# Designs tried in a protein design run: designed miniproteins, single chains, continued (3). Part 75

Each design is a single chain, and the fold is of that chain. pLDDT is the mean over its residues in the fold that is shown.

## One batch from the design tools (miniprotein)

Design m10582
Fold by ESMFold2-Fast:
Structure m10582 (fold): chain A 61 residues (1-61)
Amino acid sequence: GVEALAAALGISPEAVAVFDTDGSGKLTKEEADKLVNLLAPAYAGRLTREQLRALVEPFVE
């Protein structure tokens, strides 16, 4: 769910919930891509964009 994804990304559940527009606890591919693009600069030098996307993948519909 949102809490598990937030924990994996090191951010608040509320931040992840903003991208879950239908409240299903899953992200569409478009929402996941937007989340990764928003977070990628904050993870610069720690995770690649591809690694960040892989962390989000289990939560994508």
Scores: mean pLDDT 73

Design m10583
Fold by ESMFold2-Fast:
Structure m10583 (fold): chain A 57 residues (1-57)
Amino acid sequence: MDPEELLRRLQAASQYLKERGLVGKLSDEQAKQVLQLTATAADLDELLSRLDELVAS
């Protein structure tokens, strides 16, 4: 993945987690899944949608 795209996705995921008050509240497994979604999601919209599914579960 392009480093600039990866950074953009990491910033989006970080902002999402801050808005939800989840920073420091994720399990190790959830944190691993966030990193995998950041690397594998097709676009930012999919990333945010899948983060919603992850935190709802």
Scores: mean pLDDT 77

Design m10584
Fold by ESMFold2-Fast:
Structure m10584 (fold): chain A 76 residues (1-76)
Amino acid sequence: KVDELKNEFAAFVREKLARYPELTEEERQAVDEEIDKRIQKLADEIVKNSPRPLDKEEVIEILKKAYDEARKVVEE
């Protein structure tokens, strides 16, 4: 289930970033805010569904780093 949640997040990020270079500054900020909310919610779900205790802050950092890397590729 954790792998499924990660795959769903990756698909969500990919979909949101598909038109990112064409967006206005305001629209990009809205996407970034939506992604941040999704990261917070997903981190809670990952922690709850993990077979071992996880640090929520570390999970959030990993998800944010993944989004930042995906965004850099699109913003080239």
Scores: mean pLDDT 76

Design m10585
Fold by ESMFold2-Fast:
Structure m10585 (fold): chain A 85 residues (1-85)
Amino acid sequence: TEHLKRFAEEVIKAADAILAGDYEKAAEYLMEALEYAGIALGASEEKAREFAEKSRDFILELAKSMTPEQAKELKAAAEELLAAA
């Protein structure tokens, strides 16, 4: 679906931001990915956005905690998802 493709694109951007050490940008991209995932799972756009916003601090800490190896694995998985979707 289109939302699945958007999700994968945002996850790829987030992984690249983590590899660059830009955790604020990584958190922004992961929040957008989470919003698209929520919509794909049947949530309204408003509720998906609200959930992503409320998760921001958690997502930022998650991004900061990822190793370069984990970020590369995440990117590869998201690229496979994008190619298949």
Scores: mean pLDDT 85

Design m10586
Fold by ESMFold2-Fast:
Structure m10586 (fold): chain A 87 residues (1-87)
Amino acid sequence: MEFTPEQREERRRLLEREYAEWQANRDSPAVREFERALAEARAARPDFDERVEARAREIQREFGAAPEVARLLAESLELGRWRREQL
């Protein structure tokens, strides 16, 4: 499951587009729900921010994504992991 340079560039562009759409919809109920869920995860899990930071650095290394783009994706992935662990 190795990405070629071209596939990494394509993934980076997709992540940048998703981030731009997220930023354009910051006032949406979905974004507010996401921010509320992040606050709950941070309160429940002392190492949440450390895991997000580590994941964001991994995404930056793999895809060359900008730090803010990588952080949003890392937050989403770690939130999803935390929610699955509560089941």
Scores: mean pLDDT 78

Design m10587
Fold by ESMFold2-Fast:
Structure m10587 (fold): chain A 79 residues (1-79)
Amino acid sequence: MKVLSAEIEVVSSTKIKITFTVDDGKKRTYEVIIDLLTGEKKYYADGKEISEEEGEKILNLLPEEVREEADRLGVKLAL
C-alpha cells in the first residue's frame, strides 16, 4: 500500500479531521474525525463509516509529519 497524501483539517473548535489517500491497486480516501472533548474517533473510507479496528490499522500508516501535527493539536493517535 502506497500513501499518496495526508492532511489535517480543523473542522471546528472541538473536532479535527485527518484525511489521507492510499493506493493499494485502487485509490481510497480515508478520513478520521476526532472529538477533542471526548477522544471519540470516527473512521471513514470513501465517505462510508468503517470499523474502529480497520481505522486504527490505517492510522499506523500515517507519515511522521502528520502524527507530529496531530500531537501539536492535542490529538493522540494510535501507536
Scores: mean pLDDT 71

Design m10588
Fold by ESMFold2-Fast:
Structure m10588 (fold): chain A 93 residues (1-93)
Amino acid sequence: EEEKREEALVGEMKGLFDYLRKQLDENAEKAIKEGKEAYEHFKEVADRAIAGLEQLVEEARKISPKAGEKMRELLDELRQYADELIEKVEKAL
């Protein structure tokens, strides 16, 4: 059933987004403690994660427009969260 496949894909992607959000939290905390060099690494990690997820969203959209749309929403949430973390780290430096 197509609906079950779409739900499974979205579920797996939510798990990946949650994992990446935790990685962003850990790298942001490290940047606050260790300073400029760790901050540059944190930005690189965030940029790489977002770029990779954008590719996955486009591939998912080709398979299922509905799944791709839901994944785009998750990506937008993660992007906003990353921007908020960057601002928090910059205030601490």
Scores: mean pLDDT 78

Design m10589
Fold by ESMFold2-Fast:
Structure m10589 (fold): chain A 60 residues (1-60)
Amino acid sequence: DAVEALLKERYDPQTKTIILKKSEVDATGLSIEDIYNNYVIPMVKSGKFPLPFGFAVVAD
């Protein structure tokens, strides 16, 4: 899944945060809230991903 791959690539293990660019979020066709609820939380529950300390979108 392209969204799962993006989240894994953008996870910083030192800060325990995910920071996405606005263009990356827009390319998914999903809101940041939809990405968090439909991807991040299920990935955490399945053991694929630690619960991030922060989840944010920044300008390109």
Scores: mean pLDDT 77

Design m10590
Fold by ESMFold2-Fast:
Structure m10590 (fold): chain A 83 residues (1-83)
Amino acid sequence: SEELYEQTVRELQELIARAREAYEAGDWDALIREFEEAIRLLERAIKELKKLNAPQSYIDKLEKLLEDARKALALLRAEQAAA
């Protein structure tokens, strides 16, 4: 539903703000945790929106964000392992 999509976007904005704070603090563990939370949020929201037969445009937008978040997390983990 539209409400679930809007709630998900709002929660993602909060996670982005926390991720920015972690990045500025040099806290890579916190930054990685925020991306892991974002991925879990996106996976749950996509699954629920599909069950509700939500507009495909909402699902597509969240799936793209999920793909981007997974790629970012992989890069962050690789960087942390190299440090």
Scores: mean pLDDT 87

Design m10591
Fold by ESMFold2-Fast:
Structure m10591 (fold): chain A 66 residues (1-66)
Amino acid sequence: GGEIVARRIAGYNVASVQGAAITGDFELARRIIENTEKLADLSTPEQSRILREAAEYGRRFLEEKE
């Protein structure tokens, strides 16, 4: 179902945010978070929740690194 796809996208986006932050590309990391939120706005309520949780995790990770 769509939840499985949302969880896979969320996992990939979290890993991508972490990778960008580790390489010092904080602008790319922020862009990934913003795109994840935009995708959540276009998704079903259940998919949106999963994607927003991933974006929030990414923001917290960046705050700890900057």
Scores: mean pLDDT 82

Design m10592
Fold by ESMFold2-Fast:
Structure m10592 (fold): chain A 80 residues (1-80)
Amino acid sequence: DMGINVGMGVNYGIMGNNYYNNGDYDTTFNYYMNGINPTIDHPGIGGMTYNMGNVYGDMGDTDIMNHYNDVGNTIDNIFD
């Protein structure tokens, strides 16, 4: 339905950021993973994917950060 999946991805990103700001990194991981997987539907998801990667990097998980950056680049290249 009408971009609901994109809205869900954005909502998961916002919830993840909220938990990240509160220092609950495990819950942050779950929200970001859910936001990307069920809502891999472009455009806009690339930007969310980069943002989620940056948060993983801030948490010290550069491997996951690089993974999200690669996914974001792939989505962006398809739309570019």
Scores: mean pLDDT 59

Design m10593
Fold by ESMFold2-Fast:
Structure m10593 (fold): chain A 62 residues (1-62)
Amino acid sequence: MKVAITKGPDGELMADVTRSDSVQTIQAGAEALRKLGSEKGAELTEKVLQQSQQLQQQRQQS
């Protein structure tokens, strides 16, 4: 946990989120970071989440 939200996009990390409930975990992490007041952390997590959503859409289409 916190793997995708701590570092960010590199390709491999995003692929790991495409399977399992990792998406849900990342979403919960972003919310927790926002509550804590971590501006940078929340932004980074949101970016990863957005990328993950895009990848999920691509996978479903093909």
Scores: mean pLDDT 53

Design m10594
Fold by ESMFold2-Fast:
Structure m10594 (fold): chain A 70 residues (1-70)
Amino acid sequence: SDAQQLYQQAENLEKLAKEERERTDKEVAQIKATVGDEEADRLRRIGDATVLSLEEQARELKEEADRLSK
């Protein structure tokens, strides 16, 4: 069903958000150790913004799927 496709797309986006968060955590830790806190904080903000965008898209798709399931 259309609702099932939207739930699947939302799950894929949530998985991508988790992978981006994990990648950001590793990169931030490395940059903090090699470059410094200021650059690490900059990368954290960029990574957090990307994760937030993906999570928001997933939420919207789930809300649409819920409407179609009624």
Scores: mean pLDDT 88

Design m10595
Fold by ESMFold2-Fast:
Structure m10595 (fold): chain A 102 residues (1-102)
Amino acid sequence: SEEELQRELEELLRNGTDVERLKELVLELGKREGLEETAVYAVAKYLVERGEMSVVEAARELVKQGKEKVAKALLGEELGLSSEEVENMSIEELIKRVEAKE
């Protein structure tokens, strides 16, 4: 039911969400291959853009859920880095650079 997960994601993006709801969505998306990372990225980006959590907090939560690739992509976008630059950096380096901007 990709359509059901997409509908829930669109509703969260329109109406807002929180960290606990993000955890629930990540666990549900973890049951599906291929769709998971894109949907999780979109939710995390929405939370950061709405100011409901910092990009570092979102990245740390994603790492806890085993979504390190998504966490790196989110941090890299915040820093304006290319995908190649992000791939060659550790999560700790990306977090340090984001914190240095604040």
Scores: mean pLDDT 69

Design m10596
Fold by ESMFold2-Fast:
Structure m10596 (fold): chain A 108 residues (1-108)
Amino acid sequence: MKKIEEEIEKLKRLSEAVKAYIEAHVPDPQAREELLRVLDEETEKAIKDIKSGKITANEAARRLFDVLAQKADELGLYDLAAEFTMLSMATLLGIPLDRIIRILEEKV
């Protein structure tokens, strides 16, 4: 695959893993819907930025986790906010997205 297509594929796989994680760990339907809405919006923006060559999938993942952490905090889901903050730090430190995806999948 072309490099940009590979970056988009990685981000899509990450988004699906995060979606499954939110569905498994957020029992409140309203909070779950809000987090999934934010996930979808940020994933769509990130795909556009990757297509334009502005960011990598790793940079997109960091931004995604930062936004999700902020939203989880606003919803009073402090443990989830802390976990998303940790995942954001992992992407900043260059941990491969395939490893991050596995960590999320193991917790579903």
Scores: mean pLDDT 87

Design m10597
Fold by ESMFold2-Fast:
Structure m10597 (fold): chain A 100 residues (1-100)
Amino acid sequence: MTAIVTIEGVKELTKEMVEKLLEIAEKNGARVTGILANKISEDAKALLKQRGISYGVLPDSDSLTVFIEAEDEEKARNAGKAVEEYAKKQGLKAFVTLVK
């Protein structure tokens, strides 16, 4: 089961933000499997590569897209919602889409 979280207004994905996204997903029984961002710092790329997470750069995008996988719909929903709440606490707009 996959949750896709779109976060608007992220100019650059930093290592600190990646660490928080991984922590939130893991605490909710899920894992981050992919990231698409406008710009990714070199430290963030190194961390993503070390953790086996696919990433891509979309230079004309003003959004960060996070792909989260879990064993079941409840875990995917909980992880997606937790990432959305984290983004909203940072003053960013975010929304979650669940996919089968």
Scores: mean pLDDT 86

Design m10598
Fold by ESMFold2-Fast:
Structure m10598 (fold): chain A 89 residues (1-89)
Amino acid sequence: MAAEKEEEEKKYEEAKKRLEELTARSQAGEKLTMEDIEEEINLDALVRAYEEKRAGMKDSKKEWLLATGEALVDRAVAGLPAGTTPVKK
């Protein structure tokens, strides 16, 4: 298993490489065809969507959850949050 993750990563790398190639050709002053321009736009959208998904799901979401989790843990350590089951002595 791992096909989905590896395929997504491979697809992203291929899209990024193709996008860089098209961008480099455009930057070099080559006249791109309408199909090349459309491909560049589609590849840019795909690369950005993958990067935003990766950042949002891994970094931004992880950072947000970590900060929220730390606040909850700190609250539990500092004074036992309301709703904790009472412990018999």
Scores: mean pLDDT 64

Design m10599
Fold by ESMFold2-Fast:
Structure m10599 (fold): chain A 74 residues (1-74)
Amino acid sequence: KELGEKAIEKGKEAAKSSEEEAAKIMKELFKLGKENPELEEMARLLSAGVRGAKTETAEEDFEYMLKLAKEELE
């Protein structure tokens, strides 16, 4: 939940950089989530964050959030 909110904020800022890169990170996150149930929940939260922010780009901070999510779930 907290990560989702931060993802929205950071996604919005990163969205000024590259939308395509953010999409790639999201795609990888969902792929990992399908193999790992815990990551699936995190992927859902992050995706909701990006969707709510209507980001234009969100690559850099999304990658940062992704790492935090993986460490938390591991």
Scores: mean pLDDT 52

Design m10600
Fold by ESMFold2-Fast:
Structure m10600 (fold): chain A 71 residues (1-71)
Amino acid sequence: PLLERFRERAEEAREVGLYAMRLGEELGLSAASIAGLALRAMELATVLSREEALEEARREAKELAEKEKKE
């Protein structure tokens, strides 16, 4: 059913988003960067597998951390 499929994808996106938030907090990112990272990770989870979305979230979190550390 359509509702079940929607909930499954929403749950996967939520898990990836929460992971990205935790990772951003661990890296000491600003609240704005954490929010952006979480939203982007959730978006990626809609088109990538969960594992691929998590890997991409790690990559982007590292880039954001380096950028903020320099600024």
Scores: mean pLDDT 78

Design m10601
Fold by ESMFold2-Fast:
Structure m10601 (fold): chain A 87 residues (1-87)
Amino acid sequence: SLLDKVEEALAKIEELAKKLEEDPEGQARKMIEIAEELRKLIEDPALQKLLDERIKTAKKLLEQGNYEKAAEVIGVAVAYVKSQLLA
């Protein structure tokens, strides 16, 4: 189900966030890639727009060297998608 895919994506993102100090740029890039793959599975236009905007914001933060904030933006966005599917 879509919920199972979102939960799997969130679990992977949380594991990468725990290892952020080991390779901040690499982990943040992987988190963004997970969110982009998850976005391909979303059919709800409101959730599509939210993920597109948050991925764009995270990529901009990544370009600025703010890896921790990029990771936070992605983590919060995917958690929000999960919460909306449970509502």
Scores: mean pLDDT 88

Design m10602
Fold by ESMFold2-Fast:
Structure m10602 (fold): chain A 87 residues (1-87)
Amino acid sequence: MAEELANLDDEEQIKLFEEELERQVQEAEAVINAMDISDEEKQRLKKLIRESAELLLNGFKAKIAGDEAAYQEYLAKLQALAAEAEA
């Protein structure tokens, strides 16, 4: 029922968003790899970037599905992760 109604446009939007996020993550990881910082710090930053992208994708999926509660939870997790990145 919901699966059939969410086909094509929603699935296409999610796929395009996922592909764009992966592209941005790869570019960010390349920049991090070029930085003059420790390997441990590079790994930490890459992990945070990947985790942020996953939260953004899941948040977008929740928004498309109309799950406002899940969307708000993913936004809160993104804010917490951003605070961790500054530590």
Scores: mean pLDDT 77

Design m10603
Fold by ESMFold2-Fast:
Structure m10603 (fold): chain A 90 residues (1-90)
Amino acid sequence: SMAELEELRRRYERLSEEFSKVNEELDEAIAKSKDEKLKKKLIELYQEGVLLRLELSDALTAGDLDRARELLRRYEEVLEEIKKLIEEAK
């Protein structure tokens, strides 16, 4: 439905804004950390987040609600994992 699509779009916009805010902390964590495994994991998660954002934009534009829900769930998981690893790096 259009109402469901609008809710998914709002969720996507909220997560994209959070991802942009976290990106500054992520860059700082990568630059300052001496843990090479942590750096590699943060870079991999960031790259996954960028790809998910592009795929989500496409799914939402196409009105593919099932695909958008699946991708949004993964995008939230990636964002929360990045936040957790940044806090562990502090």
Scores: mean pLDDT 86

Design m10604
Fold by ESMFold2-Fast:
Structure m10604 (fold): chain A 106 residues (1-106)
Amino acid sequence: SEEELLRLGEELLRRAREVSTEPVLENVSEDEFNAVLSFLKDTVDPETAEEQIARAVGGIARGLSLDEIVELAGNVDLAGYLYNLYKLEGLDRTAINAVYLLDELK
């Protein structure tokens, strides 16, 4: 099922790229976005970050709990950021921010 979550996340991110690459920062701290981005740049390879983000987005889409999304993301700050954004802005806008985060990591 982890492979299914990865594939779901990858498809959602692919669709989000067709809509927008601008981050949704209205209801989340810009400082939180920048802190997550900085941590990922200093801690993980872009390829690893891409898989972690895709799994987390897939998990959110399947209605998993925050604790389960933390396990999928491998990072509590990344999981918390994406989960909080999902609660405030919904899945589509969360996927858009995830795409922007990935593009900044390249």
Scores: mean pLDDT 77

Design m10605
Fold by ESMFold2-Fast:
Parts: structure tokens; C-alpha cells; sequence
Structure m10605 (fold): chain A 91 residues (1-91)
């Protein structure tokens, strides 16, 4: 019972934040659905992730600006790889 109240409170909080950010009803519905999937599959995080991936794809398709620019993602990956290579070379 307390878990259901916690989920509803979390959904209301997230919905309020998305409303403040000017997000569409479609995006709000998708995000709330992801929260429900996470709560229902708390004992199986891999199953939760698998079910959430399609919803994330829908959000990014409808709101491309929410995705980190590919260039920034690639830069961070390359910087991390370089740092690992330098650490390995120092040993």
C-alpha cells in the first residue's frame, strides 16, 4: 500500500516538473509509463530496462532536442578512452 502511494506521489512530482518544462501530454504520458514499468519490475531491473528502451525511443523521436548531441556524447567517450590509455601507459 505505501509503495502505491509513493509511486503516485513520484508520478505527480515528475508530471509537475514536466509541465513546468512545457513538455507535451504525449511526453508526460510516456515518462509516467516508464515510472510504472520501473515500479512494477523493481525486483527485475533488466526486464524494466528492456521494457523502457522502446519508450525512451518514442520520447527521443518526438523530442530530439532532449537527446544529447551525438558530437558531445562522442567527445566524452573519446576523452574517457584517452584517459584510460594514459593510465595504462603510466603503469
Amino acid sequence: MHMEKELEKRKEEIRRELEKAGESEEIKELVLKMLEIEAENRDDPLEAMEKMIPLLGEILKNHPELALPEEEVQKKIEAAKKKLEEARAAE
Scores: mean pLDDT 67

Design m10606
Fold by ESMFold2-Fast:
Structure m10606 (fold): chain A 80 residues (1-80)
Amino acid sequence: MPVLEGEHDPAASPAEQMLHSAELLAELARATFADDPEFVAWVDEVMARIRAAADDPARMLALFRELAARFEAQVAARRA
């Protein structure tokens, strides 16, 4: 069964699971780009918006996707 450690708690709501995944990604992003204060500030802003949208799963998903997409773009840009 596709049950991953700490990522899909069956007792947690979809919004709680998404917030947890977003927090893990944000921590990785801050650690990876600690030398880029503008990017870190943007990550903090998006995380504040995700937390504020805890009662709107569609908005949380959109913000989480934005966080993931920009993190991937920053990784790609750093390697280029």
Scores: mean pLDDT 77

Design m10607
Fold by ESMFold2-Fast:
Structure m10607 (fold): chain A 97 residues (1-97)
Amino acid sequence: EELELERDIVRALAEIVLGIIKASGDTSPAAEKVRKLVEEAIDALDSGNYEQAAKFLEEAAKVAREAYKKTGDKGYESLANILEQLAKQARELAEKA
């Protein structure tokens, strides 16, 4: 499909992830860092800066993965898996733009 539709899909998925984090009530430093990075990724997508969006989502995935390794919390494993896939999609978008 068109680049704009692909961008809108990535943005919608990022908003869903952000909503899940906010709904969890988790105020840990890791959860707050992931939330901030996903918000920065959405802002980058809105600005047409797909390279920055991909970098923020890649960093968010790393933070979630490290939180899982430290805590064993399966919520962070699921979050890391989702963010890793979303980062890949954002990277593909950046390569097309």
Scores: mean pLDDT 83

Design m10608
Fold by ESMFold2-Fast:
Structure m10608 (fold): chain A 70 residues (1-70)
Amino acid sequence: SPASEREERLRERLRELLKELAAEYQARGWPVTVDDEGVVTIDPSLPEEERQAFGTELAERALELHREVS
C-alpha cells in the first residue's frame, strides 16, 4: 500500500539521517559510529545526557522529514 511504501522510505531516509548525524558528530570529535543496519554505537563513557542529545537531534530531523512529506 502507499502507506507501507512511504513508511519504508521514511525508515530508509531516517537511516541516512542517522549516518549523516553520526558523521557530523565524528567531525566534532565525538566517538559515534553507525553501521548499515542503522545501529548507533556511542562511547559508553559518554553521559546519558549526551546520548539523549544525539537521539533528540535525530528525532527532530526525522520529524521534519515526516512533516515535509505529510
Scores: mean pLDDT 74

Design m10609
Fold by ESMFold2-Fast:
Structure m10609 (fold): chain A 69 residues (1-69)
Amino acid sequence: MRELAQEVMDRLREALLAGAPGTNETVARILADIFGISFQKALEIVEESFKENLSIYELVKRALEEKKK
């Protein structure tokens, strides 16, 4: 869990430094690539996390639950 949350944060930082926009789509792409879930499912998780004001750990947990389906 902690290592996966750190990987998401590191990838987001690298993407932003490379000029990617700081949007839900950028975060969703990183989540999809790390967890092997679809971009559409990753985007749903990111948008729900934003609405619920969830921590990065809760976002990672939801992505792992989706991967197990």
Scores: mean pLDDT 75

Design m10610
Fold by ESMFold2-Fast:
Structure m10610 (fold): chain A 67 residues (1-67)
Amino acid sequence: GSLANYVGAKVAARRAQAATDPEEVDRYVETGKKLAEQITDPELQNEAMKVIDEARRAAEAKLAAQA
């Protein structure tokens, strides 16, 4: 259901932020977006997509600072 996909997308976002390399970030972001796309509530889907996009930006900034 939409709640399970929303929770899954948030878990993927947290894992993306914890990732140690760009390929791992991309894998978790892709997983999170696929889960978010399964959400039938448009507001909940938009929130899930925002969480994933923010996680990607945070992870990319973190990895760039460590380079």
Scores: mean pLDDT 82

Design m10611
Fold by ESMFold2-Fast:
Structure m10611 (fold): chain A 80 residues (1-80)
Amino acid sequence: SMEELKELFKKIEEKINELYDLASQLTPEQREAILKKIDEIRKKLNEALENGSTEDVIQAAKEALEELDRLIEQAKSLPA
């Protein structure tokens, strides 16, 4: 549903903000790598928004949240 989609996008924004905060505490090289991955996730979401159905966008958003969670855990495990 559109309501589910709005909730998923709120969660994505919250996770991206958490990643930006974590990345600010890392080395410049580690930060750049994380920012690049965030850009890749945003690009995939925008592609689904432009070319996909509502169901495709919901699926892409769920996959984005999973990737963002993995990046957050990775960032937390980095020695910096």
Scores: mean pLDDT 83

Design m10612
Fold by ESMFold2-Fast:
Structure m10612 (fold): chain A 71 residues (1-71)
Amino acid sequence: LPQTVVTLTEVKDAAGNVVAQGVAVREVDSPDTPVTTTHSFDLPPGTYTQVTTTVGPDGRVTTTSATLVVT
């Protein structure tokens, strides 16, 4: 049965300000199906923190952070 996965991506600058956001909604055939989400942002060069929040079909919430370097 198809299930829905929601992903929120926030990009923060070095001061912690949110400079970009993206939301993706994906349907998967099972909860074990990998979900790949692509967002494109027009950002000036700098170091940013990307925070990704994923809500799975069972309502579980996962938050991850990664560093983005724009050259």
Scores: mean pLDDT 73

Design m10613
Fold by ESMFold2-Fast:
Structure m10613 (fold): chain A 90 residues (1-90)
Amino acid sequence: KAEELIKKGEEAYAAGDLETAYKHYLEALRATPASDQELIARAAINLARVLAATGDEIAKTLAIMLLSSGISTAPPELAERLREELDEIV
């Protein structure tokens, strides 16, 4: 389930294992139904945080793209969260 994948990603991130965290968050995003905008936003935010933490410019660009895409399609509250995360990365 997507919720369990997000939890596994959070555990890996807390342990400093960015690669494992990235994998679990990406799997969570893929496993989330298109109708579940809250889980999509949560997975995208966590994935973007991991990508930004790598310090790689390509990864940072991907993080910006993920958050920007979410902002235009998400409900207002989720769009606000995504915008806050985008501001932290930029």
Scores: mean pLDDT 77

Design m10614
Fold by ESMFold2-Fast:
Structure m10614 (fold): chain A 95 residues (1-95)
Amino acid sequence: SMEEKRERIAELLLEAERLLSDYVLTDKSLSKEQKRELVIIGASLTLIAHAVRNNLLSLEKVKEKLKEILEELKKIKAPEELIEKVEEALRLAEE
């Protein structure tokens, strides 16, 4: 169902935020600027997850925002597992 799809997207984005938070807190090679950028991305992931869950964002808008987030994560060279969670959420939004 559409509700099950939205819930799964929200779950994936919250899992991505958890991985991002662990990355920011544990990776000692990250600059303060990179940490600031990642914190903003994490906040965006959480807000998008809740907006998707509560039917406040269209799947088209979700797709648009997740593409932007993926570009930023790839530029920072974020961990593959984090990128894969966001890519899976994007794939579900395209189904």
Scores: mean pLDDT 89

Design m10615
Fold by ESMFold2-Fast:
Structure m10615 (fold): chain A 61 residues (1-61)
Amino acid sequence: SQAALQAQLDAIRAQHAAERARILADLQNAPPMQVTIELFRLLAETSQRMLDVRLQARKEA
């Protein structure tokens, strides 16, 4: 259902926010470029998780 899809996407966004906060805390003394690379890596991972959920919902429609 659309509501179930929205709940899954909201959970992924919440996980992304938590992981982003952890990266920023862990890398607070790291060079800015390293922080940037890790945040882009997290964005790519989150984008893949969202794509997988959307593809699964489409497959069942």
Scores: mean pLDDT 86

Design m10616
Fold by ESMFold2-Fast:
Structure m10616 (fold): chain A 84 residues (1-84)
Amino acid sequence: SALEAELRRLFARLAELADQIPDPEKRNEALALISEAASAIAAGDYAAYRAYLEKLLATTPEELRAAVQEVVDELLALVERMRA
């Protein structure tokens, strides 16, 4: 569906932003949180999905935070539309 394609695009964009984190340990943590969020939504666990995205945003370096926030806001809004 168009919503599933948009969800996939937004997760790909989050991964691209995470790849820009200079510290390998923090980059790997961000990529793990993105994967956990994707798994949570696939399982229908909306609460875990939100929690992983909020943790991702909280641990994102300041320089990338605005870009990550934009994508996280789009992901949260998209899932609310999918649940309606």
Scores: mean pLDDT 86

